Designed miniproteins, single chains. Designs and how they scored, part 47

Each design is a single chain, and the fold is of that chain. pLDDT is the mean over its residues in the fold that is shown.

## One batch from the design tools (miniprotein)

Design m1609
Fold by ESMFold2-Fast:
Structure m1609 (fold): chain A 80 residues (1-80)
Amino acid sequence: MYYETAEKLIEEAEKYLKKGDREKARLYAKEALGVATLLYSRGDYKSAKEVAERVLKIAKKLGDEELIKEAEDLLQQVDK
């Protein structure tokens, strides 16, 4: 359930990024990272890692240093 929500948020972020709406792309990417953090807290490390990696790619395209750092921090916390 949470993974499906995160995938939908990532798809929306990529869609708005393609349209040049960087503000909406950033909003959806941040929401997806929030879901990845929730997945991590519940022990779903694999899904959390997959979502965080996809958010990191979007954040790098946006040049959002705060979002890049938050995604990288989560990836460093994912054990097993």
Scores: mean pLDDT 83

Design m1610
Fold by ESMFold2-Fast:
Structure m1610 (fold): chain A 71 residues (1-71)
Amino acid sequence: KQEEIDRDIVIAFAEIVLALAKKYTPEALPEVQRLVDRAIELANQGKIDEAISLVREAIRLGKQKAEELAA
């Protein structure tokens, strides 16, 4: 089923984002974790576009926090 494939892909990418945040931006980890958890929840509900949007937001937040910490 396409929905199952889309869900698995979104979850896999969300897990990668979380692993990167843990490795490189641990200060942002609580916020990234919340976004990733929400994205996985939405993916499991079949709301793939919304889940992708939250994964993208987690990436933007991690980048913003990394820039803030570097300043």
Scores: mean pLDDT 80

Design m1611
Fold by ESMFold2-Fast:
Structure m1611 (fold): chain A 77 residues (1-77)
Amino acid sequence: STSESGTTAVQTLAAALPGSVTLTNSSDNTVDLTVTVTVNGASTTYSITIAAKSSATLTMPELPAGNAQITASAVTT
């Protein structure tokens, strides 16, 4: 197993909307992903496991308008 730090993305949200992110695992290994979403200084952490050669959609509750920062970290199992 290896740990890998993912990308950080900063976006401005115009309105409070349900957010979703589709994550694709193209490897032959199951990946455990930790996603931290920070909007206007409020942080929420989600954990999602994506099976080999699979995709999963992470649905977030309504995000308030403002600057959003998304950080992902992946661990291969």
Scores: mean pLDDT 61

Design m1612
Fold by ESMFold2-Fast:
Structure m1612 (fold): chain A 87 residues (1-87)
Amino acid sequence: AFEELVEEADRIYEENPNMPKEEKHERVHELLVELLKRLAGLSDERAEELRAQNTQEALNRAFAELAAKQGLFKMEDLEAEIERNVA
């Protein structure tokens, strides 16, 4: 799950070199919301709320709570992995 998420994020950056970084970030955000829905059983309504907020802070908060409960990675860890691979 985590490994596949990192690989998909890297693919987005590699396959779309001319896409603005902001748009790539939104695609990664969408992957994280889908991961939370799949692994943590988020309701469709809660998942849509996270998408609508489209903010790093909102997603980090949700991830921090779920990571503590289910051993999921933190948002900052994913951001660090992506930045390292894109550098």
Scores: mean pLDDT 59

Design m1613
Fold by ESMFold2-Fast:
Structure m1613 (fold): chain A 67 residues (1-67)
Amino acid sequence: SIEELLEDLRKDLENAQTPAEEERIKMKYSVELAERAKTPEELGEVQIRFQKVLDEIEAKKKAEEAG
């Protein structure tokens, strides 16, 4: 499901060690999520939720870098 893919994306991004790994993960999950969307409207919602996960992980990594 889309929910499961977004949770897997979050876990994989948290485990990524380099920016190159993060970009590979983002590319993989963006394709998988797009394939799960059945309408253009659903695709838009999925893209918003995908970006939210990316923003959350970036914020977490910035906090870790500062600490």
Scores: mean pLDDT 80

Design m1614
Fold by ESMFold2-Fast:
Structure m1614 (fold): chain A 100 residues (1-100)
Amino acid sequence: KEEALKELEEAREHLLKAKEYIEAGDYEKAIEHLEKAIEHLRKAFLLTKDDPEVAEEIQLAIAFASQALNYLKNKEPAELALEAVELALEYTEKAIELLK
């Protein structure tokens, strides 16, 4: 529980940084932080396999973070990447609340 919370908090911080860099137009740094957020979310998922409600929220966070990453790599409008990051943040925060 405590280890999974730490991984989710790390993912949340990287998602917040990705959002800041997208808003600043620094897409290279946004991509770096999204990749780090996804790695922390994957670790949290492995730690929460026995909690299906938490695992589902983490899987949704991974899906939206990955979508944001793909939007930035494909040079899609920044608005699409920003929306995907905000959804990834929402599901990450839901997973954190479920573990509290």
Scores: mean pLDDT 89

Design m1615
Fold by ESMFold2-Fast:
Structure m1615 (fold): chain A 67 residues (1-67)
Amino acid sequence: STEELIQQAKQDVETYLKLTGAKVSQVRASLVKGLIPVGPGEISPKDYRTFSSKEELYAFIRQKLSA
């Protein structure tokens, strides 16, 4: 379900941050790539969003999975 996918994504974010010391902006590039429908084109910087907190990232993930 969408809720289970969101919980898994939250755990993945926390695990990635703990293991790598990466910032939220670096994590979004990997996780959002998996959650955004892939097209024939490549993901470019213009398609990236800026997140100031994990809460913003989680809200984005919820919106994408609920759409």
Scores: mean pLDDT 58

Design m1616
Fold by ESMFold2-Fast:
Formats: structure tokens, sequence, C-alpha cells
Structure m1616 (fold): chain A 82 residues (1-82)
């Protein structure tokens, strides 16, 4: 389903972004870009869903990307402090 595809892409995106924070390689950057592009394409389809369904998709974004955002902020502060 669209919801399952979106969930899997968000999970993959969060995992690759966490790895990129610790170690950046060209291969990982390209993988992250491909996943990001797929999420953007899928998000355009999500925008056409009824409001109730869009709320479910937004909850997934918060679930998977909020922890990632906190980790990114923590690592950025550590790098600036060094």
Amino acid sequence: SLLDKFKELLKKYAEIQKRLIDKETPEMVEEAKKISDEIVKLYKEIREQPLEKRIEFNKLVLEYLTPLGKEVARKALEKRAA
C-alpha cells in the first residue's frame, strides 16, 4: 500500500541519515539522494489523499524523522564545540 511504501522509505531515510552523521561516503550520499527523491515522488501522491489519510502519513513523518532531527542537532552541536 501507499502507507507501507512511505513507512519503509522513511525508515530507510532515517537509517542512512544517521549513518551519514557519523561517517560520510559518496555511496551513502547517493543512496540518501535516491531515497529522498522516492519520498518526494510518493509525497506528491499523498497530497491527493483525503485529510484523514494525510494525517496518518504526517504521524509517520513525526515518528521517524523527529528522532533523526534530535540526533542531527546533537551531532552538530558536538562538532561546533570541538
Scores: mean pLDDT 77

Design m1617
Fold by ESMFold2-Fast:
Order: structure tokens, then sequence, then C-alpha cells
Structure m1617 (fold): chain A 71 residues (1-71)
């Protein structure tokens, strides 16, 4: 099964990492944790790993999230 690794960086620099079995579950978990909708800012594939980069703005502060998937 494909594994999705979600990493969230909050405005204070705290980092959390969690693994999911689907992209939809990972995005939903990130949006629930931030209280804001994710915006896709970019994607890149390096070797067999795909990275998607997201940001969210809540109360004038920016959150970042990265979703890594091994293809």
Amino acid sequence: MTEYTLTIIDPEGNVTTKKFSSEEEAIKAAEEAMGAKLELTGEVTVGNTRFKFYKAVKDGKTYYATLATVL
C-alpha cells in the first residue's frame, strides 16, 4: 500500500509528522489541526518520492505542510 507522510510546521516552528494510508485522510487531518484550508503551493518528484507543498493562513499566521509519497 502507498504511504503518505504528512509534516506540519506551525507559525512558532513546531514540527509534527504523521503517516496516513491516503492523501485525502492526510489533507483532512492537516486542515482539522490548523483550522484552515490548505493551499497547494508546489510539487516535485525526486527519484521515486513525490512531495507536495502546502500553506494555510490562520489569524494572520502562516502554517506549512509537506506531503511525501513513495511511488
Scores: mean pLDDT 82

Design m1618
Fold by ESMFold2-Fast:
Structure m1618 (fold): chain A 81 residues (1-81)
Amino acid sequence: EEEKERLKKEVEEIYQKTLDLIDGLIAENADDPVKVAALGIIRAGVEYLYELALQAIENGDLDTARKYIEELKKVLEELEK
């Protein structure tokens, strides 16, 4: 189904961009253990949302997949502030 492929590509692009940003922030703040810990928690949450989005896509629950993708977009937006 074409819609599943679009959502899968969208979530992969957002996921990779978000992880790259988090990993960059962790490296930049390596001397601040509190910031590194907070970023690590955010990173784990991003990985979990990505897995939930992929599971929803594979199960054909595209409305739920879109909700997880929107949460990933919110995380990315907050990190870009």
Scores: mean pLDDT 85

Design m1619
Fold by ESMFold2-Fast:
Structure m1619 (fold): chain A 72 residues (1-72)
Amino acid sequence: MAERVREVVTNALLALGVDPQTAREIADEAAKLAEEGYTPEEIRKRMRTKVSDLAAGAVALAVRAVLEGEQR
């Protein structure tokens, strides 16, 4: 899971024009929070303090997509 969360979040942030260093740092943090059981909504709230609302939303959607993919 964590590796997939990192990949999807990093790609989403890069697509939004976030720099590679920040994208990796946010992706690592999102993956850690997801492994610790935080919901996509909780991750979004935390990310809004570090990135734009659009980027925070993209992170939450990416995490949700990975978690829903594991259930199917």
Scores: mean pLDDT 80

Design m1620
Fold by ESMFold2-Fast:
Structure m1620 (fold): chain A 67 residues (1-67)
Amino acid sequence: AARELGEKAVKYIREGNYSKGASYLTSAMLLASEADDQDLLREIRRDVAKALEEAGETEESQRLLSS
């Protein structure tokens, strides 16, 4: 499910594996978009953006929130 993929994205970003994190984020956002679930899309973006900000990736965090 999209929520589970979003949780995996956060996990990999916290581990410093941004490549896997980005892959899971893309899959989570695609599934949420296909379901037309705007609330879930915003939740995934916020959770991942927070993880990126905590990892020091402030610019990537802001870019994700502005999308």
Scores: mean pLDDT 80

Design m1621
Fold by ESMFold2-Fast:
Structure m1621 (fold): chain A 83 residues (1-83)
Amino acid sequence: MSKEQLEKKIEELKEKIKKSAPGSVERARNLNKLGLLYSQLGEDDKALKYFREAEREAEAAGDDILAGMSRMGIGVVETIMKN
């Protein structure tokens, strides 16, 4: 995906997150997607921030699978940051 396409998707996801309810599966899912997009841009600190927020929101929503996906995202970004 191009940098321009990634930046557009990030903007769209931020708007969806603003409209989503705290502690909702939708909010957690969109935060997880935001972490993935920032990771693809190489903005590792922002990717970690949003994956951690996604994990907390997923746990609040009771979605163990989504929380697990967010934790995996954290692990991947931490590995990239070491290299």
Scores: mean pLDDT 84

Design m1622
Fold by ESMFold2-Fast:
Structure m1622 (fold): chain A 82 residues (1-82)
Amino acid sequence: REELIEALDRLMDAIAAGNVEETQEAGQRAIDLAEKYGDEETARLVRKILELAQEAIETGDDILKGVAMVGAATLRVALRSA
């Protein structure tokens, strides 16, 4: 669980930095960890966040970047509260 939260923290940092490679790496790690824990809903949500984050970085769309960041932050809070 803490490893998944750490992976989400890395994903958020990578999105903020606009680093596509680190965003993909951190996102894939979060997906792999969620799948390992049997949390298919979290894995699905991270896949959507990763897709939005990649598009935001590639296009320079600050709105999509904000949506991806809010999605990752919301998921992180939900995981800590459960």
Scores: mean pLDDT 81

Design m1623
Fold by ESMFold2-Fast:
Structure m1623 (fold): chain A 77 residues (1-77)
Amino acid sequence: EEEKKLQEELQKLTEQVRAAYERANFGSPADLQRVMEVFENYLAKLEKEENIDITNIYRQIVLGFEPLLAVEAQRRA
């Protein structure tokens, strides 16, 4: 039941990242699609394996996207 709340938070974050990439026109459509697909797969795994340390995995996922978000910020600057 608490896993549903975490899933909802992760999905919200995924949508925000996707919207940011779309708006910033970050890269090629193929690159964006691939990143989103990998992200969705990770979220699906987290839902299935609720016993895993979600906090640690969540942090790693966020850190994985941090470089891409940094590049986007640099493009805007």
Scores: mean pLDDT 56

Design m1624
Fold by ESMFold2-Fast:
Structure m1624 (fold): chain A 66 residues (1-66)
Amino acid sequence: ASFSLSGEDGQWVAVVPVGRETVRLVAPTEAEARRLGEQFVRDHRSEIEQANRQQALELSRLPNLG
């Protein structure tokens, strides 16, 4: 699993693809956004990989993803 960083109007967002959905982690700095994205991917790697391989109604609302 991986994530991308995006700069948006003076803030940063770590974008994590989870199946057909994306999780956005917003932070005031690139460093914080990167840290949040990396932590999220690390802590939810198996769930992200599973979601990326499967399409289901629950993918629109995963209880273990914020």
Scores: mean pLDDT 72

Design m1625
Fold by ESMFold2-Fast:
Structure m1625 (fold): chain A 67 residues (1-67)
Amino acid sequence: PIEYTAVGEDGRTRTALVELDENGRAKDYAPLDALLPGVTPETPVGVRAGRALLMTIEGRLSSRPAA
């Protein structure tokens, strides 16, 4: 699993946990899309869009392997 964390200006942390399959691919990207749903002016929809949204906010976003 990979844990994605976003920190707002208020110091509030939002976290999404993404499970990986046996090939190292995310099983479901919906948690990532839900993590930052309104941050961009054009909010993407679907798993492909969720990844693009997160990359746009890289300055406030971190990821790490989940424990």
Scores: mean pLDDT 49

Design m1626
Fold by ESMFold2-Fast:
Structure m1626 (fold): chain A 74 residues (1-74)
Amino acid sequence: MEAIWQELVARLEALGYEVRPVPGTVEHVATRGERVDRFAITVDGDEVVLEYEGDDEEVKALLEEAARELQAAL
């Protein structure tokens, strides 16, 4: 699972985003200039839950791919 997360972060960083955890939560923020995208990828039993708040279709696509890979690895 760590490898899927590391690949996701590396791809977001390649797009110019800085990814940071929100302390005390399962949420992360990806920031690029004034752009702030928020997301959480969690596992509830045998289901991967992706929550995304942002307007970058490329970021959303990367998050959806990572969630799919994580679901397949459960």
Scores: mean pLDDT 81

Design m1627
Fold by ESMFold2-Fast:
Structure m1627 (fold): chain A 74 residues (1-74)
Amino acid sequence: GVVALTAEQKQKVQQLVEAVLDGDLQQALDSGSKAVLQMALKEIFGVEVKMEELDPVKNVEDAEALVAQKLAEA
């Protein structure tokens, strides 16, 4: 089955992306922002994300999709 993120998990992802991107959810992540997001995702969701997996992440929806994929792989 498709495991969707809960409303609470989606809210946490949104808050992290907003904090990392200084509120610009449409901008591509720089290497520093990717490192912060990588660490936060590991601490909050227990998922390990590589820097290259964050290259396509440009908004909250992309981040939610990545987290959902990693949780499904566990």
Scores: mean pLDDT 70

Design m1628
Fold by ESMFold2-Fast:
Structure m1628 (fold): chain A 84 residues (1-84)
Amino acid sequence: MSALLEELLRKQREVAREVARRIRAIGYQIGIELIEKGTPLSLALPNLDEEQAKELKELLEKLEEEGVSNIEILEKIEEKLEEL
């Protein structure tokens, strides 16, 4: 039981990392647009709950308000995705 659950969680983490890499690969402008809309994150990480999605949105809004570059915003979102 536990071993099967650990294997499933490992695969989910691999998928999440692959999604983060794809967001980076498509360029920071497109990546930011996808993150701003929130929809692609919900589709890419269906295990992301409403609170986690809200935290990512709040982080994005805060970084945009602080005038951080789009590349830095994307990197911060990638770091947050890896923590989830």
Scores: mean pLDDT 59

Design m1629
Fold by ESMFold2-Fast:
Formats: structure tokens, C-alpha cells, sequence
Structure m1629 (fold): chain A 89 residues (1-89)
């Protein structure tokens, strides 16, 4: 679970930061970044899950300011909801 969370975070970040990305690559990268904090939380690492969720939210907000995209905006909302769920636990 922890290793899977780390792999999802790393792969998602690499996909999105690899320059100009296709729609399919953007969707795949975002999906992996959103899944990462969920996997950390499931592994019993809520502090790491919170840290990673905040890092991804910050990254996606910056990306959305440079090039606004509904998929990025929706991912930010999903991550904020995940962060709230972790904080309530």
C-alpha cells in the first residue's frame, strides 16, 4: 500500500511534468495523483496522506492557473474532499 501510494504519486507527477501532455496523459497523471493520498490513508498513514494531498492540490492549482482545465479543477475538488475526510478521522 505505501509503496503503491509512492509509485502513484511519482508516476502521476512525472506524466504531468513531462512537458506538453495529451488529454489521455493528463487524465492518467491526475488519476494517479488523486489515488496516491487515498492509498496512504488506507495504509494507516494519515499524516502522509494529508501531506501528499496538499502537495498535489498546490501543484494542480498552479497548473490550472497556467492552463485552466475542467479536469484539473474537478481533481482539486476531489482532493480537497479527501483531505477533509482524512482530517475528520
Amino acid sequence: LIKEAEENYKQGLEIITSGSVSREELEEGIKKLVESPKLYFKAGKPELAKKKAKEVIDFLKRANEVQPDPIIEEAIKELEKILEEIEKS
Scores: mean pLDDT 79

Design m1630
Fold by ESMFold2-Fast:
Structure m1630 (fold): chain A 70 residues (1-70)
Amino acid sequence: QKVTYKVNGGAEKELVVSGSTNVKVNIQNYADEKGAKVEYAVDSLPAGYITSGSLDELTKGDVLTVVKAE
């Protein structure tokens, strides 16, 4: 099963989910400014998965967490 995402409408990225209810997505395709906050878009998730945390407040090196909704 795959989780897909885009950063600011860029190229689609994929993470393979191995059956865990919790996965981390490393956001690597982002603006590279010291202390800058950047916005990300997670454009698609498999059915039953959601993001946790705020996408509007991610910065370089942050990790987006996606979890299976119950």
Scores: mean pLDDT 48

Design m1631
Fold by ESMFold2-Fast:
Structure m1631 (fold): chain A 73 residues (1-73)
Amino acid sequence: SKEELIEELRELMDEAGALEAASTDVKVQMDLGALITAAAVTIRMADKMSQEEIEEALEKLREKLAEIKAQLA
């Protein structure tokens, strides 16, 4: 459901926010901040989006978070 997808977006934002708070690397902070902003915009636009569009946006954001996490390892 859209509600479940919005919850997953909020969870992704929480994880990204925790990583941003723990980071001292400006580039990493900027990348995580951009990801959090994109997730927040998706949540705000959710009423205007199809479930499939929200699923696609969530998947892209998850891939981006995974890329950032890989750079931190």
Scores: mean pLDDT 87

Design m1632
Fold by ESMFold2-Fast:
Structure m1632 (fold): chain A 130 residues (1-130)
Amino acid sequence: MPPLRVALVDDNSEHRAHIARLLAELGAEIVAIFGSGEELLEALKAGLRFDVIFLDRHMIGMSGLETIRRIKEEVPEMADVPVVMLVGEDTSDEEIEELLAAGADEVLRKPASREELAAVLERVRARLLA
């Protein structure tokens, strides 16, 4: 199967290195790794494209939700790209429902397991083939 082309956005360098390693082990192609939502938006405006975006909720500067909103407003060609929001372990189920309602396609609590990442990648693949 062709690898899913992934963007990973997290301001914590250790966390994004860990997630990138697991995603690569699961057969995903890591196209780009960004430290901010602003860097992701700049890359999208420059023509870079992904099959799925893994996006931290809480970042310095633009938040994950602000990043989703800006993508829909400023790069409408990418409005339907699946976004997997990465959230803190203490995030409530109510907050997760709010994130899904606000435009996240999937939400994973950190630390994300290999099994959780594998399941999300399978759902993303199924969605893209539909």
Scores: mean pLDDT 84

Design m1633
Fold by ESMFold2-Fast:
Structure m1633 (fold): chain A 65 residues (1-65)
Amino acid sequence: SMQQQIQQLQERARILRESYEQAERMARGSRSDPVVSERLRRGAERFRRQYEELEQQAQQLQQQL
């Protein structure tokens, strides 16, 4: 079902968004260590790109319903 595929993409995107938000909080909490902060920030950017891609895929499928 197309609706089930959309729901699965949305759920995966939600989990990645939570990972992004957690990494962003950790990066802010690690300001005293610029190396750790930079690594966490880069990790957050990867999570953000991944969930945005999944959200776009879900939206595209939803437009076909």
Scores: mean pLDDT 85

Design m1634
Fold by ESMFold2-Fast:
Structure m1634 (fold): chain A 102 residues (1-102)
Amino acid sequence: SEAEKELELKRRVYESLAKALKEAIESGDVLAILQTAGVIMLYLAVEEVLGTPETPEEKKLREELVRKINELDRVYKKDPNNKEGIKKIAEEIVKLLEELAK
């Protein structure tokens, strides 16, 4: 069905975003992490505008993902040299993306 195709595409996008963020974390480049998080946030904003159907569980994961990306931005703005704090939050974002990709 069309709904099944949309769901498969959405899962593949979350999988790709998780991979991109993992690569950014592994690079050690804080700006790469922030840029990737920005792309994730843009995707989430587009999906909300499109009104793509989601389960209550998926909605909770998306809301937590938005909160974690906002937390990442706050941590960076407070101390851009806090590489360990930035990496930790980015790893939590990866875990949420992997759950959404299931």
Scores: mean pLDDT 86

Design m1635
Fold by ESMFold2-Fast:
Structure m1635 (fold): chain A 59 residues (1-59)
Amino acid sequence: GTGAKTARDLGKRALELAKQGKTLEAGELAHQAMFLAGWSGDTEGADLASEAYRIIAEN
């Protein structure tokens, strides 16, 4: 559904920003991706957001 597609798009963006060290922007997008993934049941969006959070936490 639309929510699932949006969650994945946001999760991918969050992961890209996290890898660039843009912690604040990455965190905001990861939070949005996780919220939408939870609402739509998109496990891939949730996984992308979780990976972004992991990179943020390790930096």
Scores: mean pLDDT 80

Design m1636
Fold by ESMFold2-Fast:
Structure m1636 (fold): chain A 57 residues (1-57)
Amino acid sequence: MEAKELAKETIKEALEQGYSPGTALMLAVDKLLEEFPELTVSEASKIAKEALDEILK
């Protein structure tokens, strides 16, 4: 699974569970850093933010 796709999946799941968009972003960043340890926090945050923006349109 690509990093951005994983971020989208994590964000969708968090939103479905009733978490805020901000919390969904944090969960996606954590998941990205676990699955892609080569990513920096800054890079993971950027990917998660882009994924959230695409989900929200």
Scores: mean pLDDT 82

Design m1637
Fold by ESMFold2-Fast:
Structure m1637 (fold): chain A 69 residues (1-69)
Amino acid sequence: MSRDQAYEVVRRGVLEAGADEETAEQAGRRGGEWVERGQPSQAGQAVYEASGDPEMAARTTNELQTLQE
């Protein structure tokens, strides 16, 4: 999985959780960097920090882990 794919997954998760596009873009960039470092759980944490939605954070983490395998 590329950093750009991880960015898009995280950005969409944050938007679906009801955050604005600027917040989603920032979370996507952070999440992409974490996935590039092999830390998809930290990308899910970025979703939680941006949205306050633990279910969306868990769903995003699971999707990112599946895409890495």
Scores: mean pLDDT 81

Design m1638
Fold by ESMFold2-Fast:
Structure m1638 (fold): chain A 99 residues (1-99)
Amino acid sequence: HMKEGLEKRKQGDLEGAIEAFKKAIEENPDDYKAWLHLGLVEYEAGNYEEAVESFRKALELAPDDEVAHLAVAVMATVARQEGDEDFAERLREVLDEVL
């Protein structure tokens, strides 16, 4: 399912990518990387609230993973640069909440 989600995202099938990552999470709910990918695709699809929840779940599952924290921090920076300031602020709040 992870590979399917990545392939669908590459093809621009954001809805299919979301469904594939949700299936990956159903099979392995502790896979924080699946939650990171889900959050990223949800953001690309404009599903900001779902994206925030997915990123929060990823950080909760990987609290000692500096790479996971850096990925969410970079995403917050990218979102701010794209003009999605409310979304960026919510991601920063999530980072502060789980640290």
Scores: mean pLDDT 81

Design m1639
Fold by ESMFold2-Fast:
Structure m1639 (fold): chain A 77 residues (1-77)
Amino acid sequence: MKVEVLEDLGNGNYVVRTEDGRVWFASLLEDFDGEKWVLLIDLETGETEFIRVENGDEETVMEAVREGAERYLERLK
């Protein structure tokens, strides 16, 4: 799935569009164990997904967006 960055808001926050036309808010977070996660929010439905990531690089965050969006679409089956 192709992911397009519509806006880089800074501090690990992005507005992105996936190939299916959905628009997501993506936020890089750190949990109580110090592990990094990407929070995805579907801006149409308010549905949320959390994807574990190794680092805060934009490429890694965009791959997490792809994984989360594909997981969400699989749940709609």
Scores: mean pLDDT 79

Design m1640
Fold by ESMFold2-Fast:
Structure m1640 (fold): chain A 93 residues (1-93)
Amino acid sequence: SSRLEEIRKLIEEFVEKLRASDLPADVVEEAERVLRHFLRWVEANPDLSTEQIIAALERGLQGVLDRHADASESQLATFRELSEELIAKLREV
């Protein structure tokens, strides 16, 4: 699916940005785990709407933030900004 390929590309770009950031390794590793599970779910459910996909991704990424609330304000802001960019790009798919 061209949609699945575009989503996979956006997720890969997001992960590369997380790795290039000053975010702690444990935050990056957990985000990668959440995103791998998310991508497998999207692949298994080809009839998902864009709204359903975005809602699930938002929940997954918010879960990462909630589990790492002890990170610095600067690090949390970076993760939020990158997540918002990913969500905005997904709305255009």
Scores: mean pLDDT 87

Design m1641
Fold by ESMFold2-Fast:
Structure m1641 (fold): chain A 80 residues (1-80)
Amino acid sequence: DKAAVIAKIEEAIERLRKTDDVEEAILLAREVLATLRADPEFHPLAEEFEKVIQKELEEGKSAVEAIIRGLELVLERLKK
């Protein structure tokens, strides 16, 4: 369900912005990734999510910042 995935990602982004907790960020990223990979419709988006996190980390962003950016990208793709 696309709406449920959108809601989960929005909640994850808001939570990470409040906590700035790297362990929480990794856990939420894994949960979102697992949710996207469970549905074949979202499988390419799961790959894009992983790639953007890796790129942000390579550009010197923190793990929390990289994961938030990845989640924001997934959210933008799903709302379209």
Scores: mean pLDDT 81

Design m1642
Fold by ESMFold2-Fast:
Structure m1642 (fold): chain A 58 residues (1-58)
Amino acid sequence: KNFEWALEIYKELRHEKFVPLSYALRVVEETGDKEKALEKLKVWGSGPPEDVEAVRAR
């Protein structure tokens, strides 16, 4: 599955300014899969309640 590697590339290219929430929101935008985005937030260690709610609100 190539999607996970694409997300890692995005993280490397934009990591200075973008937090994991930005990539999680991108996952929702591209796939419509909120559960996958929430899993990514947990893996990246940025799962504070406000970030989780931002993903769920999409």
Scores: mean pLDDT 61

Design m1643
Fold by ESMFold2-Fast:
Structure m1643 (fold): chain A 97 residues (1-97)
Amino acid sequence: MASEILRKAAEESENPVVRDALLTLADAIDYEKEGKRNEAVAKTVAAMLLLATSPQATVEDVERVIKALEEALKIDPESETLRFALRVAKNILEKLK
């Protein structure tokens, strides 16, 4: 499922910031599926802040997060959490260019 795609991407990541962001996003997706909207939003914001504020996050790291989110969104295209995270990640990438 969508959260499993994010967890697998985290396991394949060598950057701890990318790994932590993807694992936190996977938790957000699980909360969204349980109907726990406030917890899903909180986890999504935490993951995006971690990615945006980490001085160790490279262009390639943000592109890896975007790739994982796009693959997860193919499994769950109606996920507001995935759509929001993808939009924010693309904005982070734009500012790093």
Scores: mean pLDDT 84

Design m1644
Fold by ESMFold2-Fast:
Structure m1644 (fold): chain A 90 residues (1-90)
Amino acid sequence: SIPRDKATVTEEQFELLKQAAQLLLDLARNDPEAMTPSALESVTRLAQLILDAKSPEELAEILETVLHAGQEDVEKLVEEAQKLLELAAK
């Protein structure tokens, strides 16, 4: 079991994050000038990490190990992903 103080990702959050990661890669490809070069690299790297994960548990481990992300960071990432998906739906 994942300790209470560690990042956890639900199956629903995992699907949402993967969908948002794909949209971020598409946006980076279609309008790279909308971001600074540093932001573009960071966004692309994060999106690739999310898309490469095979399960919610694997994504939680990657976010904690690679990005030192806690539960609050995961919740913020999910919130931003939801906002991006809502904008893309319009």
Scores: mean pLDDT 76

